# Designed miniproteins, single chains: the designs that were tried, part 9

Each design is a single chain, and the fold is of that chain. pLDDT is the mean over its residues in the fold that is shown.

## One batch from the design tools (miniprotein)

Design m290
Fold by ESMFold2-Fast:
Structure m290 (fold): chain A 80 residues (1-80)
Amino acid sequence: MMEFKVEVREPDGFTAEAVAESSLGGKGVARSEKGGAAAGLQAMILAGAKSGEGSGMVTVTTETPEGTRVFKQMATFALL
């Protein structure tokens, strides 16, 4: 499995980092101020376009004043 990291900055000044893992390999780098979901989706689309069809896990980590928040979700890619 291949792993890559994506960073996103939220409007309220929070920093979100997304790590995407592809079973078929590939990489993606995205920067966004719209949140971790936007960055994670962009990275998975880019990785899928280069590696073909497949699946992967996305882990989003966001820093807040009260601590770190983590969320995981499975994702799929499409090839055009």
Scores: mean pLDDT 54

Design m291
Fold by ESMFold2-Fast:
Structure m291 (fold): chain A 96 residues (1-96)
Amino acid sequence: SMDYLKKLLEEAERKLEEGNYVEAARLIYEIGRILDSPLLQAVGRLAIKLSKQGKGEEVREALEKAIEAAKLYLEGKDDEARKIASEALSILRSLE
């Protein structure tokens, strides 16, 4: 459901503002599953791992980009969404 995806995005933004990076990352993973986006799923999984290792603040930029990518997917801008999601994943991989 489009309305359900919008609600998940709003929750992800709220969790990110609260500094709850683990829950923000978990929501990005779920959004990636619903959108069938392997990139967003990878971003979510890696961001969960890094946030649990105390790197939550360092993953903030990647989670913000993942939210932007999810919004672009909802607008049907798949190529732009994939580019931004790939940038988010690259940020997270640099933190490993």
Scores: mean pLDDT 88

Design m292
Fold by ESMFold2-Fast:
Structure m292 (fold): chain A 77 residues (1-77)
Amino acid sequence: MTFKEAVEKAISLAKKIKCKRTIADLEDVKEGNITEENAAIFVALGDFVKKQDECALKEFLETECKVRKEPIKELSC
């Protein structure tokens, strides 16, 4: 998969989790706007491109949403 496909998959998952801030950071990463604040998301997306482990990506996104103190909908693996 391409990095763009990985970002689009992550945005889709983040929308299902309902984490608005993580969605915004993923959209910034999609546009190439890498900042100190979204660097961890960029690294996790690179890992997802290499490993294609959707469950690990889901767990990462849920953790990011919890850190941002947003209500989430947990997804099954």
Scores: mean pLDDT 77

Design m293
Fold by ESMFold2-Fast:
Parts: structure tokens; C-alpha cells; sequence
Structure m293 (fold): chain A 97 residues (1-97)
């Protein structure tokens, strides 16, 4: 499915970033770029917002209801990606068989 294609690309990007030792904020920015290239505007905006929050610190910002919804999108995608990595990416060798 299209979603599985996106998850596969996101997983490849995460493995690349792991090798580079990329910081969380930069990792989220790279994921946002990937989503924008895939035409996934809502995911791109959500990850861009998350990257900004990681850089600025949450104590410098008041979370609006819209911002909370975008952060939920980020968390849901990360959970979906982790499950995909376990089932498809070969990252689950001793994790939760």
C-alpha cells in the first residue's frame, strides 16, 4: 500500500540518521522533508512543528489545540513506524516475537 511505501522510506531514512548520529530535531526535519516530497502535507507540517518544539523547548511555547493535534499525528506515525520496522525492517530479532 502507499502507506507501507512511506513507512519503508521513513525507515531507510532513520537507519541512515542512526549511522550519522543525528539529533532528534534534525531527524524530525529530515522526516518532514520526506513527507513533503511524498505529498503528505499534514505529516510534513506536524513533524516540522515537532522539530521546532524540540529546538525551542516546550517551556517557551503555549500549546494550542491545533498544535496538540499535530503532535498526536507525530506520535501515531512514530508508533506505526516502530511496528512496521519490527514486522518488515528486520529490526525485531529479539524484541517482541
Amino acid sequence: SRREEVLGRALELLLEMEREGVAEAEAYERLARLFREEGLEELAEAFELAARFLREGLDALELSEEEKEKLKIVLEFIRELARYARERGGLDVGYSE
Scores: mean pLDDT 75

Design m294
Fold by ESMFold2-Fast:
Structure m294 (fold): chain A 89 residues (1-89)
Amino acid sequence: EREEEERIRREMEELIARLRERGQISENTLRIREEALKVSPSAEEALEVGEKLAKENPEVKMVPLTEEDVERVRRILEREIELARRQRE
């Protein structure tokens, strides 16, 4: 069921975008990870570079989520679980 999968992905992307706007997720951490992936097309090497960059920037941290954001994540996860369960049938 592609429409449901796309809807779940879109909701997750919207949540991440809102958290970035509110500064609750370190935008620098996300950008560092994205840069590592672009520089190192190898998945293994990209993970090593990303981890090294995070270690070199200890000031970059995630901010605690609000209760509302946690509930939104829970709802998205519930829908993912339901979709996976339907696909198993």
Scores: mean pLDDT 56

Design m295
Fold by ESMFold2-Fast:
Structure m295 (fold): chain A 75 residues (1-75)
Amino acid sequence: MSKEELEREIDRALGRMVFAVLLSTGASAEEVVEEVKKLAEKGKVEIAEEVVREAERAGLDKEAVEEARKAVEEA
């Protein structure tokens, strides 16, 4: 595995962990969107993208998922 591939895998694992923590603490759809926006603004685009992917898989509100996805795309 290259350093680039390893960094990408770490970011994906972090994204999954961030969403798992948000879900376990009862975060609202709005709070999930805010966290994605913060990650994207910090240049953590791969982490933010994985949070959106997990949120969509978990059945989070479609409007919230779309807003979060847009934040990642604009980063």
Scores: mean pLDDT 82

Design m296
Fold by ESMFold2-Fast:
Structure m296 (fold): chain A 80 residues (1-80)
Amino acid sequence: KEEELEKIIKVLKETYGLDEETARSFAERILKANEEHKKRFKELDEKYPGKTPVEEVNREVAEALRKIGDIIDEIIKASK
C-alpha cells in the first residue's frame, strides 16, 4: 500500500531525522518484511488449516522479530 509507505517515510523523517532517501529505503524494507511474514503465515495456514504446529508458528514469529529488530537497529544508527 503506497499510503502505508508514505506514512512510514514521514514518521522516520520526523522522529529520527532521516533524509528522504534513507527514510524511503527503511520504509520499503519494513513493508517488505511485513508482507513476507504475512505470506509465510498464510502458507502455514493453507498447509495446516486450523492445525499449524506451534513450532512452525514460533519459528516464523522469532524470524519476524529478528528481522524487525535488525531494521530498527539500523534506523537508530542512521539517526545518529
Scores: mean pLDDT 77

Design m297
Fold by ESMFold2-Fast:
Structure m297 (fold): chain A 62 residues (1-62)
Amino acid sequence: SEEKRKKIEEAFKKLKVDLEKLYTPQEIRALLESQGIIVDPSLLPDQEMKASEWIEYLSKIL
């Protein structure tokens, strides 16, 4: 979980993602896939969340 969290945080930092900005699941998936982090779209809730909230969620499921 912690190692996966760090990878997502580093990816968002590299992409200059605003952690307080809302992102759709499709936008988050595209950002992560651009950095080689593959996410099954069926695991993503159909709602907008802040990038910081996406980090917490994805660290639990990846």
Scores: mean pLDDT 82

Design m298
Fold by ESMFold2-Fast:
Structure m298 (fold): chain A 81 residues (1-81)
Amino acid sequence: SKAEEILAEGLALREAGVAPEDIVARMLELARRRKASADEVLRALMTLLTHMLREGRISQEEADALLRAATAEIAAWEAER
């Protein structure tokens, strides 16, 4: 699925030590190119952020901020289609 492809990219970038904000940006870019639904990209992002929170790679505040920004961007894409 598109969600699985987007999540796989995020997990690969996480393994490579890419910064959380850059991982989210790359996942959103891939989602836009693949024309993923809001539900598909949000599920992939939530899964990645949950893994990073459990690993102590990001704080809850950082995760909330990244998810909020991503949700706003996705809503803007849908409004302009």
Scores: mean pLDDT 85

Design m299
Fold by ESMFold2-Fast:
Structure m299 (fold): chain A 100 residues (1-100)
Amino acid sequence: SGSITLTLPASVTGGGTLTVSATYNGPVPAYVTISLYELVDGVPGTRVASATKLVNPGETFTATFSGLTAGKTYKVVATAYDAADPLKELGSASKTVTVT
């Protein structure tokens, strides 16, 4: 198994840019997917954006998202999948970001 350290700001300006960094720590190379979900009444809706990269243990994947809507809150989820078996989840982390 592996883990993700997820780094992003607590808030961003509407129409601006959200930069998300996911550091993967695990025994094997992984596909790290960063997914962005709009929260409605605290519940994640349909995924609005994603980015995926193949990373080695200890590497950081930085993804940039734009066009976030002022007044919305988004859930950011980073998940690592085994590069040799992408159905096998190795680890995940999530945080929220508020758009002002």
Scores: mean pLDDT 86

Design m300
Fold by ESMFold2-Fast:
Structure m300 (fold): chain A 74 residues (1-74)
Amino acid sequence: RPRPPASQRDAVFVGVELLAVGAKLDLELPPPNRQALEDAIKAIRDYIEWAREQGDVETAERLEKLRAELEKAL
């Protein structure tokens, strides 16, 4: 399966982690629009599959938790 570019991968990780932390800390941030959430969920699913193919179960489980949080926001 094609590996996403490192710059895009890092941006997705930082963005999703920031959203998850912000939600847990009750930070007042403008909600992302539906399209941005859908794009983030798709990117995370691709990374989960890639991580599992590489045998990185920890990263895959972490991404699944973030994906579930984003799906609840849809």
Scores: mean pLDDT 63

Design m301
Fold by ESMFold2-Fast:
Structure m301 (fold): chain A 66 residues (1-66)
Amino acid sequence: SKLEELVEKLLETVKEEAEILGKDLSSLEEEIRKLAEELAKAFLAKDEEAYKKARQELANVILNAP
């Protein structure tokens, strides 16, 4: 499905970003996947406010990871 494809692409990008930042996401995998799904759903629905919120929350989780 388009949703699953987009979620996997987002998770791949998140993994690369974490690697660049030296962040360990192993304890946050479920939260990251949930936010990636929210972001993907907002993108497909063209919901600007939901997209901005999910994108910001995802970025904050990654930046504050151990």
Scores: mean pLDDT 85

Design m302
Fold by ESMFold2-Fast:
Structure m302 (fold): chain A 98 residues (1-98)
Amino acid sequence: QWTAKGKAEFRIEERDGVYELHVKVTVEVPPLSATRVTAAVEIKPPSGAPDRIGFAEVEVPPMDQPAEVTVEVRIALPSRQLAEDAAKGEVTVSLAPV
């Protein structure tokens, strides 16, 4: 398992009173021996609200050098205020082999 803070891009989408936070994170990862990994994207909101987490399966080519990996997750939230708070949060990405 590997963990790093990443640069995040956020987009909020509303549908039928449900708010979906789209998170796109780019992280630099060390050489990985696995071609497929599970990514967990955790957001710690600055307000002290509960941490938000999203999961994605990412295909990583085998590399002898550190490489950038982009992870995209969607997190459903009950209000726009909670989505906007999460979009200001600290983002951590963890990768584990599948």
Scores: mean pLDDT 76

Design m303
Fold by ESMFold2-Fast:
Structure m303 (fold): chain A 79 residues (1-79)
Amino acid sequence: SEKEKRFEIAFEKRWKELDLDGDGTVTREELRAAFEKATGIVLPDEVIDRWFARLDRDGDGTITKEELRAWLEEEYFPP
């Protein structure tokens, strides 16, 4: 659908900004650095920990592109 296509485009754009190393995963430090680079604001540890608790679906301490995408789809396109 049109909404799904718009989500794909927006997600790919945001992912390129988050995945600075191009390795397909994001650590806590990479997420914090990307946010700081984009906004100039350093996120508190509590905020990063809360995001990781929600996004780290595999429990491996990193967020994959697929994990972030699945979470965002749930937020924007709930079943």
Scores: mean pLDDT 66

Design m304
Fold by ESMFold2-Fast:
Structure m304 (fold): chain A 113 residues (1-113)
Amino acid sequence: SPATLEEKKEKLIEELKLLAEELKVYETTEKLIELIKNIKDDEEFEKLLEALLKGQAAGYEAEVVEGKSNVEAVEVAKEELLKKMEELGLPKEIIEELGKLYEAIIKHLREQE
C-alpha cells in the first residue's frame, strides 16, 4: 500500500472525531487521538489496525450473521478488540482508552432501547 503512517493515522483520527461528534464523547476521544498521534512505529500502528479490524469483524459477525442486537454486537467487538490488543502487546493506556470509547458507544446504544 502507498499510504504513509501519517495518512493512516489521519484517517483513523478523522473517524474518531466523527464518532465523538455523534456520541458527544469528546473527552474520551481527545486522549485516544493524542495516543494515536504519538505512535511513531509503523509496526505498532499496524498492530492497532489489526486489533481494530478483528473487533469490527467480530461485531459484524455477531450482528449480521448471528442476529445479535447492536448492543450485543458492540460488546463482542469490544471484547475481541481488547483481547487482540493485549495479545499483540499494545500499551495499556491505549487499551484503556479504547475500552472507554466502546463503553460510551454501548451506553449510547442502550439509551435507544
Scores: mean pLDDT 84

Design m305
Fold by ESMFold2-Fast:
Formats: sequence, C-alpha cells, structure tokens
Structure m305 (fold): chain A 95 residues (1-95)
Amino acid sequence: MLSDEELRQLDIDQIQDVIKWMEKVFKYNIDLFEKKGDEKGKKRIEEVQKEFLEAAQRALDVLNDPSASLEEIEQAVLDFGETYQRSLGTVLETL
C-alpha cells in the first residue's frame, strides 16, 4: 500500500497532468468559437475554464497542506474529479 505522502504526490501529479490536458482542450475550443465569431460560445467555454481552474486550485491547496487529513485529501480529489468530468462534458456539448 502506498504511504500518505506517496498518495498525495501521485494525486498532485495527476491533477497537474489533467490541468495541462484541459488547457489544450479549452484553448482549442476558445480559438474555434473566436474564428466562428460565436462570442456566446467563447464566453461559455471561458466560464467553464474559470470554474475548472478554481476547482483545481482548491484541490492543490488541500494536497499541499501538510496538516490535511486523508479524508480531506480524498474529498478534494473527488470534488476535482467531479468538476473535471462536468467541465469536459460541457465543452463537448457546446461544440
């Protein structure tokens, strides 16, 4: 079984990888709506990007807190995972 420190680092690394991937997804869709002149679509993707980045930062803040309990870490990762899935779904549905 992984130690608490190893689990924390694995979660941090995974969240950072998801951020890099989603940054590419957001950029692609923002550029696409800008080329189409669809200001409403562009604004919707920008709002989703903001919500996603705020959720990612909250999760990273918990993971970087050495006093955080395992329960707080698990909840932060779950909350981020939920936001990630909803953000990706909204981007795909907006296309």
Scores: mean pLDDT 81

Design m306
Fold by ESMFold2-Fast:
Structure m306 (fold): chain A 60 residues (1-60)
Amino acid sequence: MEFEVETPTAIITGEGEVEELKDGNIKLKGKAKVIDKVTGKEAEIEEAEVPKNAAKVKIK
């Protein structure tokens, strides 16, 4: 599935799996791009874990 996760400091956009963990954190698996909102720098990642309380998640 396509996903977009926004945190206060970054936007993570990619395609793969989105899993809610037992501690409430959200785990993202798949090819994703991270855009730093402060510096504007972009990086490619294959896995990320984000706190649920700090993230706004969209699934496309």
Scores: mean pLDDT 76

Design m307
Fold by ESMFold2-Fast:
Structure m307 (fold): chain A 105 residues (1-105)
Amino acid sequence: GPALEAVRRAAEFLVEQAKKGYIDAKEASEILRQAAEVARKEGHTPVADALERAAEKFESLGDKITPELAANILFEAASRVLDAGHTEIARVLFEAARKLLEIAG
């Protein structure tokens, strides 16, 4: 549904940003908050909460976030989403986190 597609877009954006060596914290937080808004409108409150926490973590770490730190943030979000029963959204976030670790080297 729309929440899954929004999360997929956010994940793809973060992975693509990481290929240049860092993720822009403001852009990352904005796309995660957009995905959270879609999830909240669909009634997926635990997904929205997890994505909003991820956005706050990106903002708290400064302007440029390493792929390794981004991976840790997405692993935490994925675990919270999985615990809430949203298996497919959790899978997208876990896969993005793994790709970020591969980029981190």
Scores: mean pLDDT 90

Design m308
Fold by ESMFold2-Fast:
Structure m308 (fold): chain A 89 residues (1-89)
Amino acid sequence: MEERLKRIEEALKEFKDFLVERGADPETVDKIVKTILDAIRKLENGEELSPEEEKEVQEAIKTLNDIIDRLNPEEAKEIFKKMREKIVK
């Protein structure tokens, strides 16, 4: 709900800042974050993702994995884990 969505937004912003500071393209990361956040908002509202939206989410995750793999996979894994812990109560 609203409180959980706000925590997700804050966690995604922290992760975006982490990647950008380490040389990731800000526009690419912003697009990934927006795609994931839009999907989370729909799912939290009890809506189904369309096949196109599911594909966009999978492509975003694939692009994110590529960025992580090029920068520092161990550090990125650790911050992603911390983000997940902030989101899950």
Scores: mean pLDDT 74

Design m309
Fold by ESMFold2-Fast:
Structure m309 (fold): chain A 58 residues (1-58)
Amino acid sequence: HMEELLKELEERIKKFNTDIENILKKVQADDPSKIPQVKKWIEEAKKRFEKRLEELLK
């Protein structure tokens, strides 16, 4: 069912955002000099996710 698929996708996005936020907090506490690297990593992760969505929505 479409509703279940959208709900599942929403939950995955929320978990991804939460996981990234937690990792950022740990990096900031441990080594803030790594923040620029993490920003690039997040940007690349967003691009990969966007490509996957585009493939799914063909």
Scores: mean pLDDT 78

Design m310
Fold by ESMFold2-Fast:
Structure m310 (fold): chain A 80 residues (1-80)
Amino acid sequence: SAEDREVIERVARLLGLPEEYVEITLGVIEGKLEVTPENAPGVERILVGAVALGLPLSPESREKLIAALKALREKHPLVR
């Protein structure tokens, strides 16, 4: 949603993450991109950062990100 985009953009900016992580995180939420070992750290920082900064993502978007990150950890147990 437009509200989730605004939250993700603000979190990425506050954390000093590259703008590519806004599009990656939104792509994961929309099912257009998958979480990989290479992009997972940035996606996880946005998810954790949103909570830490009190900037709520929608429950649906948050659950999608949690599920995608959990699925990656289950598939790649050495990635922590």
Scores: mean pLDDT 80

Design m311
Fold by ESMFold2-Fast:
Structure m311 (fold): chain A 89 residues (1-89)
Amino acid sequence: ATSTTVAKLPEGEIFTATMDLEGAPVTHLVRTTVQWIRDGKIVKEETLDLPLGSVVEENQETGKSVYSASVAARAEAGEEVKATIESLP
């Protein structure tokens, strides 16, 4: 499964993206990719693989684990930040 979030952020803002995962063990890895975009071009990309031990909360109604990733974005006015969270095999 893949979750993608795109935001235009003011300079210095923090961006958060989340993914819901069902039944995965806490050692399961998810890949987070953050791209900084200027004039439709990717100018910076960072990738980080995180275990589900970074899960922020469990959905009490469904029992599903929610994975959250927070990134500090430092973008100039008019730039976009794109975050993608992907479950690894």
Scores: mean pLDDT 62

Design m312
Fold by ESMFold2-Fast:
Structure m312 (fold): chain A 86 residues (1-86)
Amino acid sequence: SLEEERERLVRVAEALLRHYGAPDEAIQKFVEWLEENLEKLLEMSDEEVREFIRKKAQELGLTPEQAEDVARALTTAIRYLKKRRE
């Protein structure tokens, strides 16, 4: 369902950010930003989604390589969410 894919997106984001050593406060801020911007992300191309998430991950202190990994994984999750919304 759409709600299950949305929950998965949040869980993937939390798991990756925690894996890369982001503090809980930063993870919560990222999830809040992701939820707030979800409708915008669903209207964007995969390339735009990847760049938007990459920039936000770097803003939270992730390295460029870590931010790319997060952006790639979340872009894939958002692609599945888009298909469920169709």
Scores: mean pLDDT 84

Design m313
Fold by ESMFold2-Fast:
Structure m313 (fold): chain A 57 residues (1-57)
Amino acid sequence: SLREKVETALAEEDIPAKYADEAFDLASGLVEKLRYPEDIAVKFAVAIVKNDVELRK
């Protein structure tokens, strides 16, 4: 499922699991509204969350 792909990608990037809901919401928005392929949507969502975690303020 898309959720499992997001959770796996977050774990591979050492991003805390508490961001899984945020990353899933971003990925699902890319798939449903912008019609991105799931693999690309997961990569973009994880990259955005990773950047936000590193640049908090």
Scores: mean pLDDT 81

Design m314
Fold by ESMFold2-Fast:
Structure m314 (fold): chain A 74 residues (1-74)
Amino acid sequence: SSAEEAARLKAMGDAAFEKKDYETAALAYALAAQLKPGDKEILANMYLAAGEAALEEGDYEKAISAYDKALALT
């Protein structure tokens, strides 16, 4: 089911985030968010991971924007 697929993708995102693989985490959370568009936790985790990935690339403006979006969802 799409709910099981979203849970699997969220778990993959969580595992990638713990390993500091923020690009993979952001992608996994983004796919999970598409399957559960009303899930603010998944969407917030997506923006947080995207912000961390942008920070690693030195894109501070993109990182701040992503963190602001994550914070707005909590």
Scores: mean pLDDT 88

Design m315
Fold by ESMFold2-Fast:
Structure m315 (fold): chain A 88 residues (1-88)
Amino acid sequence: SMEAQIDALMEQVLKILQEGDKAAEKGDVKSYQESVKRLEEVVRQLEAYTSTLDGDIALGMARIALSVLKQSLDNPEVKNPELKKQLS
């Protein structure tokens, strides 16, 4: 069902966000960048469900998660406030 597909994609969002956050905390730039790319792919997949309210809400939540991941303070690329501002 569409609900099961949206749920599965949201489980992926949470897992990727956790993995990316841990990579950023450790300064593992490569694993962090891979997590960003994977989350961008999940966001793209969720765009297929925007004709439904549940899908639209899920897409919004996934976009917020991607923004949070990109702004991680432990990542060398975003540790500087000026770099964080440029990514926002």
Scores: mean pLDDT 76

Design m316
Fold by ESMFold2-Fast:
Structure m316 (fold): chain A 98 residues (1-98)
Amino acid sequence: RLEELRRRLEEVEERGRELYRRLEEDPLDGEAALELFELVGERHRLRRELEALDPELKKEREREEERRIKELMEKEGLSRGQAVARLIGLEFREALER
């Protein structure tokens, strides 16, 4: 089950990168945009299921988020709240970039 979820997550992220590339070539490709939006939701669900089965994955994500929040506060002079909002936007963009 854990291995199956990891494999499905990898497949979803790979498909997402393919669709993101299509949108970079044709920003008006509504079909690719819709499918990508649906995959973002599926990726989020799979990631949550993985974290439910493996608490170390959740701890690693929380540790990485805390590291990135502190990095944004240090480099960009943001408050903690501003850094959290900035990170959410960056994570979404990074999930779509190759």
Scores: mean pLDDT 74

Design m317
Fold by ESMFold2-Fast:
Parts: C-alpha cells; structure tokens; sequence
Structure m317 (fold): chain A 68 residues (1-68)
C-alpha cells in the first residue's frame, strides 16, 4: 500500500479532488461524501483505495491510500 498527504487552504472537497489529481495524475478519485464525523470520504478509483478529507489545524488535509 501507498499513502500520500496533501495540505490545502480550502475546505471544499471538490478542490481537494482537483489538487490530488493535479499532483498525482496517475490516480483517479470519485466524488467526496460527507461522513457522520464531519470528514469527507471518497473512493480512489485507480489504483483501488480510499481518500479522506478534513480539517487539520488551520488547514485542510487530504489523505489518499491505495490498498495494494
């Protein structure tokens, strides 16, 4: 498995997806869905995995993980 962390100034999950795909063009992300704990969850479509987006300090953080 491989994990990547992206720090953003935006709380918009669409901006998180755009930033992740721009930085890691080899991955594809689905849309984010708001979870019960206030974090956004998304599928990594290729390679298979998951993504979580939410606040960390004064920034927002996107964590992307592959299940390989």
Amino acid sequence: GKSAKVTLDSTDPAKAREAAEAKFPEIKLGDFTLGPNGLYYGAVLSPPGFAVFGPEGDKSVLLVSSSE
Scores: mean pLDDT 73

Design m318
Fold by ESMFold2-Fast:
Structure m318 (fold): chain A 86 residues (1-86)
Amino acid sequence: MAEELIELMRAEDWEAVKKKLEEYAKESGDKFILDLLDSKEGLLLASMYVIGILEGIFNREEAKEIVETLKALAKGEIEPPDAPPP
């Protein structure tokens, strides 16, 4: 799964990436990633979440915290510590 997701991302096969992420959500019962599947950026975040859990790098709660932090940064809700002036 994890290695397959990495290869699909490298091939830019976003349709296959989305399908693999939906399959993971169905098999694991983890629906957290389903709201991320509508954009390329969301597919990247969801893929990192799944890979991190499957490789044992993150537990599920740690992975959720990381994704939520990255989503908040993308929305501008949290400022990075060293942002250059506009």
Scores: mean pLDDT 71

Design m319
Fold by ESMFold2-Fast:
Structure m319 (fold): chain A 66 residues (1-66)
Amino acid sequence: TARDQAKAFAIREGNYALNELGESNDVASAAGKASYDAALTALNNGASVDEAERIARKAGEETVKK
């Protein structure tokens, strides 16, 4: 489902922020949530899985940088 795919992207981006970037649990959680919301919106609007993944990644990265 779109929610399952968005959740998978959110977990990946949250784990990336936590484990690769060394961010706090709070920042990693915020990045994951931003990725989830962005991916789910994109998928519900007819975006491909590949497009949703790119959108999720960007949302997570922008959340970490701000």
Scores: mean pLDDT 82

Design m320
Fold by ESMFold2-Fast:
Formats: C-alpha cells, structure tokens, sequence
Structure m320 (fold): chain A 66 residues (1-66)
C-alpha cells in the first residue's frame, strides 16, 4: 500500500484538530500533536498511521457524547 508519510501525518493532524473542536482539553491535544511530530521526525509511517486510527476512534467517542 503506497501511503506517503506526509499524507499519514496530514490525516493524523486533521483528526487531532477535530478532537480539539469536539472539546478535548488543550493539554491532551498537545500531547497528541507531539506524538505526530515525533513520528514525522523519525519517518515512522506505521506510527503515523496508528495515530490517525487512534485519533479517529476518539473523534467517534466524543461525537457520540454530544
């Protein structure tokens, strides 16, 4: 599967931005953004993809509470 690191990082950041809009505390949002930054710096496509999936699951949970 040809997914670029840039695309995976972009998707993870978009999901984290959605978490912030859904009311996740800024401190927690910054921890998620730091994890994405570390994956990008390390060239770790698998970590970036896992972060995208985890953030999307959190988006679904927070959206259901509202």
Amino acid sequence: MEVSLEAAVRAARANIDALERLGMPKEEVEKWRKRVEDAEKNGDLEAAQQLTDEAFKKVRELARKR
Scores: mean pLDDT 80

Design m321
Fold by ESMFold2-Fast:
Structure m321 (fold): chain A 130 residues (1-130)
Amino acid sequence: MDLVRRLMETSVRALEAAKRGDTEAVARHIDEAARIALELAKKSEDFKLRFQFHYGASQLRKIREQLLAGKISALEAAVETGKLVSTLAYTVATYNGDKELARLALQAYEAIVNGDIDRAIELLRQVADM
């Protein structure tokens, strides 16, 4: 549970940094999210969860590369990170039968997709504080 919370907290920090236009802070938070996803992969005995965490880490690195290359904005990078992180949390929650974490992760994903960044930050914090 601790690593999933830290992954959510890192997504909150990326979204908050993006609201300030702090591209360097967004890139650092995406790098930390990729490291946490790899640590989750190493600790997972389930091959499907392990694969999802390796995929998630790879996609987070790609988002960071696109941000540093100037191909996407800080906000676009933080939004794509939030979608991916919420999907990973939902997958873990569903695997563990954690209905409350699954509900909050889905609502955070929906808020991000709808462009409600403040609601997404609130929901991702609620997941981090569980």
Scores: mean pLDDT 90

Design m322
Fold by ESMFold2-Fast:
Structure m322 (fold): chain A 76 residues (1-76)
Amino acid sequence: DEAKRLAQLMQDLQDENAILSAQVSSSGYTPMVDRMSQRLTARYRSQYGVDDDMSTLMGRNEAMSFVLHMEKAEQK
């Protein structure tokens, strides 16, 4: 069921957002995440045709995950 799938996705995105936000905030990469999340949010909104609420979470979570991955690579 698409409606139930989207509701579950929203919950998963909110949980992921809380964890990633804490890590990004601690690393000082918030401005980079803000720039990237806007670009990714626009892409997700186009892909799903949904309101900014879900697309913003999807884009921000992806941006945070990517920035944290880059941080790890830079330290190596």
Scores: mean pLDDT 72

Design m323
Fold by ESMFold2-Fast:
Formats: structure tokens, sequence, C-alpha cells
Structure m323 (fold): chain A 87 residues (1-87)
């Protein structure tokens, strides 16, 4: 169900925010994507082009009845890109 996918995504975002010390900006952008925020709303988080593209893909996966594993993998991809941006 959509509720199950959103709940799983939220748990992973919280876990990774603690483990990887995600920026407030990155955390809020992931939550916004999971909640179905528009591309225009996601642009307001001042993400890199690559992070924005990943967030848009995450939004689509949550909406399009994708597996929980696919959603988790996309969140991990976003977090990995966040770490690259910090050098």
Amino acid sequence: SLATRITAAYIIVISLSIEKNLSDKAFKALVAAINGSTEEELKKYDLSKKQLDIAIELRKLVKENSTIDEIIDKIREFVKEEEKEKK
C-alpha cells in the first residue's frame, strides 16, 4: 500500500540522517519527495542537479507502486550523492 511505502521510506530517511549526519536541507528534501512534492517545490531546497533528479525519481517511485527495496535504494543513492557534494 502507499501508506506502507511512505512509512518504510520515512524510517530509512530517519535512520540514514542519524548514521550519515545528513544536512537539514537533504533531510527535508527527502521527506518532501516522499510526500509527493512537485519538481518546482523540490527545486527550492537548493539541491545539486543530480540530487534534484534523484529526488524526482524517488517521488515517482513512491507514487507508482514500486517495491520498498527500490524506494530504499533510491534514498541510499540520494544520500551517497549528498556525501559526494561534501567532498
Scores: mean pLDDT 81

Design m324
Fold by ESMFold2-Fast:
Structure m324 (fold): chain A 68 residues (1-68)
Amino acid sequence: MEEKLKELKKEVEEMIKQGVPTSEILDKAQERLGELLAEAKTPEEKALVRKTGSEIQEMIMEQSKKAE
């Protein structure tokens, strides 16, 4: 689980650097996080998915605020 979340975070960072629209990044990230949350079997894994999701959302929102 941890490795899949790390890969997702790297993909989001790369999409941000490539200038992909924040709405598109958020949509793809949320879809993938939903899949990973469904795969999570332990409370610890679910907590990790939610924590990573919050981190990704914060990164995307910060980029969105810079674009007026």
Scores: mean pLDDT 77

